# Ledger of designs, part 21: designed miniproteins, single chains, continued (3)

Each design is a single chain, and the fold is of that chain. pLDDT is the mean over its residues in the fold that is shown.

## One batch from the design tools (miniprotein)

Design m8705
Fold by ESMFold2-Fast:
Structure m8705 (fold): chain A 120 residues (1-120)
Amino acid sequence: IEKVIELFRKAVEAVLKTLEKLAEIAEKEGRFDLAEELRELKEILEEQSEKALAAMKKLSKEDAAKEAIEAIDWLESLLEQIVERIKQHASPEVQKEIDRILEETLEILKKLKEEIEEIG
């Protein structure tokens, strides 16, 4: 279970770093309201992830792995939705940067899910 907790924590950290990068892009593009919203979402996810981690510690290794994978799947969906919204008024150059950040983050999450599946 400790390894599942470690991998899920890494997945959350990757998402939080991505949200900060996206907030910085929004801020540079003059979308200060969106940057603020993304940073507020980052704080909410930090708080909710600590609660999820505490809950997972009470589960079997197999159940903790399942919950972690489901949570990561939800985080992937959330990031894709956020990225689509940020891209709507971005220049082609900024859209490419946003797509690169998303692709790199999704690859990290995919590898972490694969490691969790091998444990559970």
Scores: mean pLDDT 86

Design m8706
Fold by ESMFold2-Fast:
Structure m8706 (fold): chain A 88 residues (1-88)
Amino acid sequence: MKKKKVFKPEDIDIGGRRGADGTLEVTATLKIPKEEAKNIKSVKVTVEGGDILSQEVEIKDDGTIVARVRVASADRQVKVTLEVEIEE
């Protein structure tokens, strides 16, 4: 059965950069146990404080998850939540 784990903004290393067009590029980095990484089926990215224009998620075999999100009309700060679905 698939197990869903939710990682809140405080659990995630979040960096943001504002582009020349006023969009915000957010990079969320999360390290999970390597044993769990091999069983990841999906990663869902949720952003509060703006509208998602584009999203890219990279899952590394060492357990590093990198989510890159481009956001329009972002507030001063955006919050990113990652939901990771793992196959049991």
Scores: mean pLDDT 76

Design m8707
Fold by ESMFold2-Fast:
Parts: C-alpha cells; sequence; structure tokens
Structure m8707 (fold): chain A 62 residues (1-62)
C-alpha cells in the first residue's frame, strides 16, 4: 500500500541520512559504538518526519 511504501522510503532515508552518521563515525574511533547508534537513532527520527511529509505530498499529487 501507499502507506507501507511511505514508511519504507522513510526508513531508507533514515538509514542513509542518519542525522550525524558521518560525525558519529569520526567520533566512533574515540568514543563508543553507543554514541554512534544514539546519533543514528536521533537522525532517523528527523529523517522519518521529513520523508513522511514529502510522502504525503507525493500521495496527494499522484
Amino acid sequence: TAGARARAAALAAGDGRGGGTAAASVKYENGSIEGMRAGLAAGMAGADAETAGRAAQVGSGG
């Protein structure tokens, strides 16, 4: 369904975008994996909200 596709897109965007994934990767060598995962989780939440909004527009237009 369109809803399921929207969620898949949000997850994909979160995985790629991961709000600070690059910064977390640099810090990973000096910090713990825990810090990296926390950053990714926070970024995923933000990316999910952004993608959900765009998915709604796509659904409305198509």
Scores: mean pLDDT 53

Design m8708
Fold by ESMFold2-Fast:
Structure m8708 (fold): chain A 72 residues (1-72)
Amino acid sequence: MDIELAEEAIKALEEGNYEKAEELAKKIKDLPEAKMQLLTAAYAGKAGNEELAKYNLELAKEIVEEEKKKLE
């Protein structure tokens, strides 16, 4: 569930839909690091800081990939 929410938030950020990304990230309960990176990316994007938004988005992607690897 939380991995799916994080992936949807990542997609929303990639599409520039920062409001949707923020709503999805807020629903994450058990991936606090991914949640923080996704929220930071959404807020940065809303503020027009595209470089910071991309940086935190890439950190969130790394965290989600690491969590997926733990399920192997």
Scores: mean pLDDT 83

Design m8709
Fold by ESMFold2-Fast:
Structure m8709 (fold): chain A 81 residues (1-81)
Amino acid sequence: MSEELLAEAEIGLKLIQAAVYDRIAENYLRKGDVEKAKEAYEEAIKSYQEAYDIANQAGRTDLAEVAKKGYEEAKKKLEEL
């Protein structure tokens, strides 16, 4: 139970980190700073990948799906720039 709670916390922190980077990227795009937006989306993608890996290792399919969706959305936004 303690290890499962720590895994959930770590996944949650990585998902929050990714969401923060998504927001940073959107803020840079509003300012016209495409290069900084790209850097922020790359950091978001990395955090979603880490969340996905931890979620899969912990058997948390629900959280893995959330992380995968975030990864795919961030990657699509990066590819559109």
Scores: mean pLDDT 87

Design m8710
Fold by ESMFold2-Fast:
Structure m8710 (fold): chain A 106 residues (1-106)
Amino acid sequence: SLADKVRELGRKAVELARKAIEAIKNGDQEAFDKAVDELIKVFEEMRKIAEELGVPEAVRLFDEAIKLLKQARNKTPEEALELIHEAVELFGRAMNLLLNAISQRE
């Protein structure tokens, strides 16, 4: 069930990142802000799982990704897009560490 929760949060992150990128392309700041705020919440939930599992490298990657998402707000469309891509890449790396840790325990 923990692996399923991590995968579900991963699916939500992909969908929210897609919505944020689409909002940038459409110049929809309200949709962008909403998608980024929800994406940060998903990353914070994953960070909590990383802490509970005792995976400090994943915690560090999620902290960095959350920082990039917070910076993406109030940036130019080009800069925001770059920061979101970087945050998603770090999230993916952290998620893989969590799934590996879960597979070794349960």
Scores: mean pLDDT 88

Design m8711
Fold by ESMFold2-Fast:
Structure m8711 (fold): chain A 84 residues (1-84)
Amino acid sequence: APIAKVTAEGKVTATSISTETKGDETTVTVTLTYDTGETAKVTFVLRDGVPVAATVEVYDKEGKLLSKSSASSAEGALARVETV
């Protein structure tokens, strides 16, 4: 399914980026915290530096998952990361 528009509203108050490399695969996780207390987590997987998967998860202030969207192709992952 296409990545849905992030439903977390308000100003981003904190950004956290983590990168994990295992062989030729790199996983990048970006966590955005909003002034509403909502959190958006964007995870994308690169193989040999090429995006091959992307996932967007949105959580409410209590940590409950509100929405999750993913893509599993290089072209799809790029387009969907750009949509977030």
Scores: mean pLDDT 67

Design m8712
Fold by ESMFold2-Fast:
Parts: C-alpha cells; sequence; structure tokens
Structure m8712 (fold): chain A 79 residues (1-79)
C-alpha cells in the first residue's frame, strides 16, 4: 500500500500531468482531510470534485472548496 503522504503528492502531480491541476489539488485536499480525521472536510472536497467533473460554474466549486478549508481550519483550532 502507498503511504497517505505519497498518495496525496501523487494526486496533485497527476492533476498537473493531465492538465487538470484543480482536480489534482482537490483530490490531494480530500486525502489530507481524511488523514487528519476530518471526514466533514473530506466530504466537502469530494463534493467540489463532483461539481468540477459535472462542469458546474467555478464559483460553485470554489464555495464547496472554501467550506472544506474552513472545516479543516476550525478542527485545527480545536487542538
Amino acid sequence: SVPISEEIKKAAREGVKNNDPELGLLRANALYAKKMGIPEAAEEFERAIQLLKEGKPADEVFEETTRGIKLAIEYEKKK
């Protein structure tokens, strides 16, 4: 099995390689949120990935991405 840190890096690199860096970054963020034990943030990033794949407006993708980031920040502040 691939370590989570290498899996995160791989997701980001594959996005760049496939000329889809936004998708790669969202996948990396979802994996990182799962590693941190924040399933709610991971779900928001996975929702953003789905919206991006469906060709939804960038603003909708960014709203879900921002929600995921906010949840991750709030979790870190509770440590």
Scores: mean pLDDT 75

Design m8713
Fold by ESMFold2-Fast:
Structure m8713 (fold): chain A 68 residues (1-68)
Amino acid sequence: SDAQQKRVNALLSQIDGLYESALKLGYSKEEIIELLNGFIEYVQSDTSLSDEQKQQIIDYINKIKEEL
């Protein structure tokens, strides 16, 4: 639904903001990977997200990790 897509988009925006903030604050690659892994665990524990939505978000995070 539109509301479900808005939630996914909000989570993706939070990931972008977290990544950008960590870079600006001078976090190391290892520290950024640790933060992103924590977000993956958070997403996996979310009972309101479908398996498809969880995979979409996890794939997005993994793409960011590959760019590090």
Scores: mean pLDDT 85

Design m8714
Fold by ESMFold2-Fast:
Structure m8714 (fold): chain A 74 residues (1-74)
Amino acid sequence: SPMEEALRKFLEVAEESIRNGESREETYERLRELAEQIPDPEVSKSALEFIDFAEENKLSTEAIAKFLRRELEG
């Protein structure tokens, strides 16, 4: 589904940010840019809402990756 594809891309970005030692702020910026590029407006909106949730809850990049893996695994 478009949502599952978006979640996979978010996870890839989060894992790359961890691997590259990027800051949490750099990771959030990359995720927001990715969300804005999603062609499906409903999926884009859901992705942005997730990023807002993660930022409000001060989730680390590792916590974001763990959350995304859990969502993809069911």
Scores: mean pLDDT 82

Design m8715
Fold by ESMFold2-Fast:
Structure m8715 (fold): chain A 64 residues (1-64)
Amino acid sequence: MKSPLEQVEEIIKKGLEQGKSEVDIEAEMNQFVADYGRREGLSVEQQMELALEGMKIKDKLLEE
């Protein structure tokens, strides 16, 4: 995984494959966004955009 969006998608897919609850998947995704944002020096706005894109990916995967 190279991009933050690819990493978020992988976290969601892996969580679903492992039978994690939606709450646990959201918590893991949000933790990743916070950790990534701090490590890479993302602005609050960039972190919010990443979290929103992660939510969209989660919603699409749950709509299967």
Scores: mean pLDDT 78

Design m8716
Fold by ESMFold2-Fast:
Parts: structure tokens; sequence; C-alpha cells
Structure m8716 (fold): chain A 59 residues (1-59)
């Protein structure tokens, strides 16, 4: 499942012409487990949502 999602994501990047990014993602997956790479990406998205909430609080 995780590998299938990763492969789909990389294929999408290639379709969009981001071949260098797609290659970098493959290399990261080889050095790190797919679980680590996907988890880091998910945490980054969650962090961006949290940062937007924090930016509205000025105390």
Amino acid sequence: MLKELFDRYVARLEELGATDTAEAMREAAKKLSLEVVVTAAALQLIGLEFDERLRRERE
C-alpha cells in the first residue's frame, strides 16, 4: 500500500515535468524507509496547518 502510493506520487511528479524532484524522492526512499519519508511529508503538512493557526495568535 505505502509503496503503491509513493510510486503514484512519483509518477505524478514526472507527469508534471518535475523529473528532478521525482528522482530526489526515489533516492530519499532508498536511503530512508518509505514509512519515514511518507510520515515526514505528512507531518510537514500538519505542521503548516498548525503554523497558520499560530500566526493568528499575537500575544
Scores: mean pLDDT 65

Design m8717
Fold by ESMFold2-Fast:
Structure m8717 (fold): chain A 79 residues (1-79)
Amino acid sequence: MKEEQEKIARKIGALLRMIGNYEAHVIEERLGKPVPGVTDEEKRAGKELMEEIKKSPSTEENFDKIAEKAVELEDRVLA
């Protein structure tokens, strides 16, 4: 089903982008300089996702919850 594949791709893409935003924050903290192309809002969204991951045990149900949170955070940043 193409729609199912598109939903999975959207969730994976959002998750990877939010993790990338968090990595930009970590790099900035370590190097003491801003990472170009990533906003403070995007870095905050990535941090929020990482806090959600830390609170959730690694289960299939929690993966869906985390992926949905990543989509929500990306949509908020793009608004």
Scores: mean pLDDT 76

Design m8718
Fold by ESMFold2-Fast:
Structure m8718 (fold): chain A 91 residues (1-91)
Amino acid sequence: MEAIKLSDPRTLFEPLREGKRLLAAGLASGDRALLERAIALFQRTIELAEQARRLLDEVAGDRADPGAYEGLDRIIAEARAGIAAANAALA
């Protein structure tokens, strides 16, 4: 049950969206604390997405949708891009 929830794009999209919001606010204001919080949310998003990807094979192996894996990979890529942008601003 939890593996399916972690694989839900909505569950992973919320921390990704909040991370993007904090990144935009931090870049606009120069607020280092907002940039650091954005990085933490992006890192959590990556960890959860990678765990969800692994759990799909265990819990929904017979029901696994290739689109679910592609969605997780896209979420990870966007989170990594956000971390790179925040780190560049903190340098």
Scores: mean pLDDT 76

Design m8719
Fold by ESMFold2-Fast:
Structure m8719 (fold): chain A 70 residues (1-70)
Amino acid sequence: NLEELKKKAEELKDTPEGAVYRAEARAQQLIAQDPSSAEGHRRYGDAVAAREIARKTAEDKLKELQKQLE
């Protein structure tokens, strides 16, 4: 849901995760403005994939940091 993504982006705006939510919300907004846009749908898919990759990368980074901190 676009509103949920916007809300999470606002709550996490000071974090890298917030930037990812903002990008996905923007892609969904573009589709809402022009639902027949093939580029909009493609960008939405890319944004969702990027968000999943960023989430996994953040989890991997947290694991590495915990290892370095002992």
Scores: mean pLDDT 69

Design m8720
Fold by ESMFold2-Fast:
Structure m8720 (fold): chain A 84 residues (1-84)
Amino acid sequence: VELTPAERARAEAQADKFIAEVEKKLGRPLTDEERALIREIFLLDEKGRYLAAQGKIDEAVELGKKSRELIAELEKRTGVKLEF
């Protein structure tokens, strides 16, 4: 489950945009750990969409579970509900 350089770059760009919006909403910079969680969430989401498009539904579901676990960790750290 490896993304192409273009797919990875797209996911990272979306993550960076989301980081900026979350920082603006919170009124503080995110920690390196919080930023890493967001980048991983977007990367897993991109991989999951790719796998689902290829009919690999079980693999996509497992990545979705991991993504939800990371979202819960991020929400716990930030104290706010986040929409991905």
Scores: mean pLDDT 81

Design m8721
Fold by ESMFold2-Fast:
Structure m8721 (fold): chain A 85 residues (1-85)
Amino acid sequence: SAEAQRRAAQERSREAVIEELEKTAEEVGASEEEKKLLEELKEAMRAEDIERAEELVKKLSELTEKMLKKLEEEQKKLLEKRELE
């Protein structure tokens, strides 16, 4: 059915996004509390709890900002290292 196919596609896309965020958080050294927040978002998204998901996304925006700053710091170090090579 079209509904089942759409649900499966949405679920797959959702899981892929969460997986990338989780991997990025691990690589940039997200805290245990921040990782737990990601797990709560996963559960809220699977339960289709839109209000809770929205609240968790706001909290994750702070995590994403911290991750972006860490990624910029790592990129700067890599650039400096390559300049010296």
Scores: mean pLDDT 68

Design m8722
Fold by ESMFold2-Fast:
Structure m8722 (fold): chain A 60 residues (1-60)
Amino acid sequence: SAEEAIEKARELGRTAPNPGAAASAGAGAVQGEEALKQGDEESARKSAENGIRAAERLEA
């Protein structure tokens, strides 16, 4: 769900060892939360997933 994706992105933002990965995941979580507040669950999920994917690419 969008909420699960946001939570995963938030967790990566706090725990990712690469600072760039943490920043990307954190940004995705924030964007996802804002979209969810507007009732746009699809955009919320995509924002969180984009943050997670960016973080995964930055982690070796």
Scores: mean pLDDT 80

Design m8723
Fold by ESMFold2-Fast:
Structure m8723 (fold): chain A 75 residues (1-75)
Amino acid sequence: SESEKLNAEGEELLKKGEYEKALEKLLASRDPRKGTIALALGKLGKYEEAAKLGKSTSLADATEPAPEELRKYGK
């Protein structure tokens, strides 16, 4: 499906270190993989946004550190 294609493209971009592009692909998916999105946000240093994946995601200019939050969304 389109959502699975976007998730796969996002994962590939994560492996290449293109975290911002990976996040764009993952967020464009209609069936987002929260763990993968959280990983991308973590790689960008946006741990607060990663922690918010259980609620409405808010990408803000300022982030607060939230170490280990990625484990909650990794599966």
Scores: mean pLDDT 65

Design m8724
Fold by ESMFold2-Fast:
Formats: sequence, structure tokens, C-alpha cells
Structure m8724 (fold): chain A 114 residues (1-114)
Amino acid sequence: MEAKEILELAKKALKENNNNLAEAKREVLAYYMSLGKPAKAMAGLVAITMIEKGVKEEDILEILSLLLEVLEKLLKEGKTVEANDIAQEVIDMIEEGKKVEEIKKFLEEKKEKL
């Protein structure tokens, strides 16, 4: 499961950087971008933000799975700006303390428009 891979990498990056959010995000972004996997890079940034906010692992995995479906579809169609904007909106929602249910609904609505 790709979401689980991303979650484990995000946990490792946070641990290796003493829970420094900015450094962990840079490490995860650099890793996936070096592999040519921009959807996973964006999802990794979201995963780090969710871990820092104490979101349950089951909810992180569900959100990452939905996010990856949306991001991979948009990136395949060359919609890189829209993909980045969606990932950033999810990060903003998490940082603002939006409920997991609201984030899932947002991503389901984006998936319906694919």
C-alpha cells in the first residue's frame, strides 16, 4: 500500500530530524522528487503535517490514499498547479484544525471531478 510507505517515510524523517517539521518536509520532498514521484512527494508533506497534529494512523492512511488518487490523475494530465494547490489546501485544512471528516469530504469532491 503506497500510503503506508509514505506514512513510514514521514515518521522516519520526523525522527531523524528531531521532529523539526521543515527539515522533515525537505527530506521527504527531496527523496520522492529524486525518484520522479511528485504525487508521493506532495502526499509526504501532507503526512508529516497530519502526524505533527496527532491525526490517527487509520485516518492518515485513508486521506493519503484519496490524495494520491487525485494527485496522480492531475499530474498525469499535466495539471501540476492544480495538484500542488490541492495538496497545499489539505495542509492548510490540517494546520487550521479542520476535522478529518471535512478533509475526506474535500478530497472525495475533488475525486468526483476527475
Scores: mean pLDDT 87

Design m8725
Fold by ESMFold2-Fast:
Structure m8725 (fold): chain A 69 residues (1-69)
Amino acid sequence: GVSEAEQRLAELKAQYDALTAESGAIDPDVAAQTRKAGEEAIANAQAELDRMRKLSEEDGERVRAILDA
């Protein structure tokens, strides 16, 4: 669910930070490409997480309405 998506987003950030630091010591152009790929992957994951959060909030409101009726 949302918690799993949050964990995966955090893992992606950590992975691309490590890869960028490592490749930057060898070739700054490779580091720049790795960073760009990471930014794109993170942006896509963030957009999906935001969508899942909205759906989770709507589902929570619906459950509460049923319980309070």
Scores: mean pLDDT 75

Design m8726
Fold by ESMFold2-Fast:
Structure m8726 (fold): chain A 63 residues (1-63)
Amino acid sequence: MEKQKELEKKKQELLRRTGKQMLQLIGEATVNNVPDEELYIQLEKIGEKTLKEIKKLEEKAKK
């Protein structure tokens, strides 16, 4: 039963870290007048990395 709480805690920390990175990227892009399309591609890459890490955590928890 505690495995589910530990998994949720790790996912929460990962999402928080990802959100902070995305927010920082948006701020930097705004200052540097980065096109929306380019910013979207960069955010998508960060999101994909986080999704892969979450999937890995879930698979490890099933073990």
Scores: mean pLDDT 79

Design m8727
Fold by ESMFold2-Fast:
Structure m8727 (fold): chain A 100 residues (1-100)
Amino acid sequence: SMEEQIIRGFQGSLVEAAVERALAEGLPADLSLEEAKRLLEEALEEFKKNREELIKKGELSEEQQKQLEKALEAAENLSEEEREELAEALRARLRALAAQ
């Protein structure tokens, strides 16, 4: 569905934001699952703060607000298994970048 595509797209953006955070902190490509989960949680909190700022500035349409709300709600309600899958995706992305 379109909603599933939006949620998956947001999860991809979350992983990329976490990659940028890891690189900025100088973290190794072989970081632990626990560190990867921390980076994803920090990236999610940053997206939540940015959303509130954009809403206050009137820069998001009602449709964009609803789409982002659903994506954030889905990301906040991930199972432990789904969180581990995103953490492994982050680790795989960092390894791929280190191999360049």
Scores: mean pLDDT 80

Design m8728
Fold by ESMFold2-Fast:
Structure m8728 (fold): chain A 106 residues (1-106)
Amino acid sequence: MTPEQLIQQFLAAVDAGNLDLAKQYLAQLLGLRDLSTFNDAGLRAAADAARRMLADPSASVADIVTAMAEAAARANGQVFVRDTPSGEPSITMSPELAARIDEAEK
């Protein structure tokens, strides 16, 4: 499936209220194995970002996917990191959220 098809399938799944299917398509778009930590607000934020970017004919597929990842990460209290040593994009928690989790695990 092309990235453009994955974006359209993701939007269709969000619009249908099938959030589990939407998580699967978003995971494929981002190259991530699991988005089980993503809440409904994160999925809606990604869909809203995709719709805004699709309205701009100059936006590339990479621009759309990046905007979706950043919007979803922010809505879940996370930070999107594109460039990693492995070449795989990653989503990390904000320093404030990570500190709170570390305190709770002690």
Scores: mean pLDDT 67

Design m8729
Fold by ESMFold2-Fast:
Structure m8729 (fold): chain A 88 residues (1-88)
Amino acid sequence: MEETMEKIKEIIKKSLPEEKAKKVIEQMDKYFEGGDYERAAMVAGYALGLEGKEDAAEEVIKILEEAGDLESAEAARKGFLAGLEERK
């Protein structure tokens, strides 16, 4: 799971401006340290959705699916769709 979250953080760093990536990673770490992997994934998806980063969101979802964490993969997808609705 640590390996999985590090991969997701690298995608966030590549996909978002540095200041936004830092805040997203800070929120993800808060949930991850609390054992709330679904909320950490949802935060990542939501941030990518706000910026319209579809390819990055698909990468995050695939990483979670390959790790066998289908609940976190679904949380990331839902977060992404919510971010797209907010759009700006």
Scores: mean pLDDT 84

Design m8730
Fold by ESMFold2-Fast:
Structure m8730 (fold): chain A 92 residues (1-92)
Amino acid sequence: MLEKEVEELAKKVSEVAQESGSSGSTYTVEGAKLYAAYYAAREEAREKGLPDEEIRKAGEEAIEKAKKGEEEGLELALKGLKKILEALEEEK
């Protein structure tokens, strides 16, 4: 179920990004998923007051976990995709 929700949202993010004038959007469903996981992990690390190096490491680990289909990586991807969609809707 989680993988399917992530895939559907990543697809929607790709579609919205193309409509918002991203000419030459190479955002695949996979690319959107990995970027979202990276983004969400960095935001969580920053909220915890972690140093820049640890924020970067959290992002890298999130990409690796999402690539492997690990639950933690997919949860971060889902969180990131929801925030990205919200931001894209606000920038009309």
Scores: mean pLDDT 74

Design m8731
Fold by ESMFold2-Fast:
Formats: C-alpha cells, structure tokens, sequence
Structure m8731 (fold): chain A 78 residues (1-78)
C-alpha cells in the first residue's frame, strides 16, 4: 500500500539523518509521484533537499537511490 511505502521511506530517511522538514519534502514528493505515476517528481524532491544539504554524506545519497528504486517499483506494479 502507499501508506506502507511512505512509512518505509520515512524510516530510511530518519536512519540516514535527514531533518523532519527534509523528510516531509521527500514524503510529499513521493505521494505526488504515486498519484501522477511520474517518478521524476521524486527526483525534484531530492533536488530540493540536496540544495538544503550541500554536504550530504554518501549514506544520505545512497538512501535517495534506495527510495527512488522503491517508488519506481511501486508505480510499475500499479
């Protein structure tokens, strides 16, 4: 379900050390991507968060890749 996906995305972002504000940006981007079927909206959310966090760790960048894969797989199954 979308609810279970959003919960997993939130947990991954928390573990990677993102702020609650940045987590909320990504969660909203994921929600819009699912509603539209357009995964590029998740990338737009990542870009906004990256601009707010110019010194992201490799782990934070890897977390973006994991989230992108999860959202893409969810959209393809609909």
Amino acid sequence: SMEELLKKVRELLKKAGFSEEDIQIIIEAVRQAIKSGDVSLVVDGFMEVAERNPNMSPEQINTFGEILALVNEYIKKQ
Scores: mean pLDDT 87

Design m8732
Fold by ESMFold2-Fast:
Structure m8732 (fold): chain A 80 residues (1-80)
Amino acid sequence: SLRDQVVDLMTQTLATARDRGLLSPEQLTQLGQHLVAMQHATTIDEMMAHADRFLAILETVDPALAAQLRAQIDQLMAQS
């Protein structure tokens, strides 16, 4: 599903950011909480609201990775 593809992509991106050592424990927790919220979202709009918050946090630590993820999400959304 579109949700599964977006969540999987964001989960992989979170792992990349974590492995780069740019995330504080608080940021890692916040990003993980948004991923959980996306999995439980009942609408695409609700899911994307959490995706936007995730991207906003990621942009503060790795703007290039955030831009890459945003482009990948936009491509997935365009194909659905």
Scores: mean pLDDT 85

Design m8733
Fold by ESMFold2-Fast:
Structure m8733 (fold): chain A 89 residues (1-89)
Amino acid sequence: LTPEQEADVLAALAEIQAAVSRLATKHRKLSPEEVERIAEVLERMADELAARGQTDLAVHLYRTASEIAREAGVEDLAKRLEQRADELA
């Protein structure tokens, strides 16, 4: 990706993060399995951002995924994601 395209992708990821976070807190219409899968996708995206040196975005994504996992009652996953965010911050 060009630097401009990369910046656009990162902006889109931040917007997706915000939208998913809003959905998780407002709407408990998703099944626990669906919420857990969303959290796992966000974790993978955060891992990729961290590997690229985008630490701030990775931390925000880990924390968003942790919150989503906690809303689903998957406490072990939530704690793991929060720990990754804390270690990276």
Scores: mean pLDDT 71

Design m8734
Fold by ESMFold2-Fast:
Structure m8734 (fold): chain A 108 residues (1-108)
Amino acid sequence: SGLNVPSKDVILEANKLIGETSERIEKILREAGASDGQIGLITDSVANVIRMGVLNKASDEEVREGAKVTADIIRNILNSLGKPDAAEEVVKIVRESTERAIELRRKV
């Protein structure tokens, strides 16, 4: 029976991870001088990667590829602002949240 849909608990854990990750990233991006539009683009990309990892049943490799694309967006924006150290800090947070999204898929 292939009728298993994501549980309410999986959806709540995904939304919590998105919210926690976005809050951490937004603080760094604002301190680096990113615009509200740039912050929105980055946080939307991160939310999509987490949703792929937990809800969309994408493979681990597909989720990690999404994280790489998001890392490129982050680096392009923050390097253009002269903030390469902030770029790598945000990329690290995205990588950690991506691996946590994959683990959440396995726990619930």
Scores: mean pLDDT 82

Design m8735
Fold by ESMFold2-Fast:
Structure m8735 (fold): chain A 100 residues (1-100)
Amino acid sequence: SEEERERKIGLLSQKAVLELNDLAAELIEENPEKHKTVVEMLEIAKETILYMRDKAIEKKWSVEEFEEKLEKAKKRLEEALKELDLEKAKKIAEEFKKEF
């Protein structure tokens, strides 16, 4: 059903955002001088995931296709966060937005 597909895509996106938020909180604790940079990177990561969610719903992607793309995006955004590389986070966001 369409409603079930949209609900599952929404839940997967929410889970990814929560996991990124938890990682960002940990990174701020470890690198308090980078607080503003980590927050900006988290905002970019959240916007990217929510954009992907909305486009997947609009374009009627399967849950499996969305989950695969979401995991790839999440992994690369988590790598950028751990490296504290804001420019890398921005490039990853643009790359994934262009794929939708």
Scores: mean pLDDT 89

Design m8736
Fold by ESMFold2-Fast:
Structure m8736 (fold): chain A 95 residues (1-95)
Amino acid sequence: SDKERMDRLLSEIEGMLEIIESLIERAKKETDSSQRKKILSTIDSLIEHVKELLKEAEELAKKLNDPEYFERIKELKERLKKAEEEKKKLEEELS
């Protein structure tokens, strides 16, 4: 069902955001610039994937028209925004 698809999609997005957040903390502690760049590259790929999944979730939320899903997606988008800001800061520290 569309609701089961939404629940799975939101769980996948949340799991990927947890991995991204963990990798950001790992990148902050990484002293080797080459290894840090590799971690940041992995974070970038995961962020792009989360963006695609969030677009799918937003389209499905419009179809389901449930306020709970709009609020959940908003929270996940805010987490992604914070991750992107932290990643950008870490990239600027390498320049």
Scores: mean pLDDT 88

Design m8737
Fold by ESMFold2-Fast:
Structure m8737 (fold): chain A 97 residues (1-97)
Amino acid sequence: AKKEELERKLKIAEVIAELRQALLDGDEERIRELAGKLVELLPEVEEIVEALPLIVPKISKEDIEEVRKKLEANPDPEERAKILADFLIKHRHLLHE
């Protein structure tokens, strides 16, 4: 029901906010941990891809399509978490003005 959907959305939003903070701090260990949590919360590639602009709003469509293909090629959650973490670290400069 709507309550369970809201709780799930709030948990996802919390992890996204923590990831954004970890990216600003340059804490690679925390980024990898949080990327793993996000992949657990978002098991489908399309859900992960939809979350990317919420973490890094200035990310390009081309970069999103490239990481989507990598995630689709790797069904293992641990590998997906590594791909996501490396992608976010590479693009962390987009969070700075």
Scores: mean pLDDT 82

Design m8738
Fold by ESMFold2-Fast:
Structure m8738 (fold): chain A 90 residues (1-90)
Amino acid sequence: AAALRAEALAHIGELVAFVEDIDPALADKLRSLGAMVAQEAPPIALRRALTEVSLLAYETMQKHPEIAEELLRLLNRVGLAVQGIIAALE
């Protein structure tokens, strides 16, 4: 499970670096998700945080259509990694 967490944290870090100068609110929500992953939060909390991140990311894509493709690519990598952690805990 440590390898899955390391992978998720790496992808979250990449997405934070990509959006922190574009949408600080999305970056802060991603940092919160990263803290939950690092602190081994339960699956229900991780699912909720991932949903909130996804909703904010869709708003960012509407405001910044020029970055939408890359944002979606990075978001999908975060989503798959976090869902992998959730599946491993069930």
Scores: mean pLDDT 86

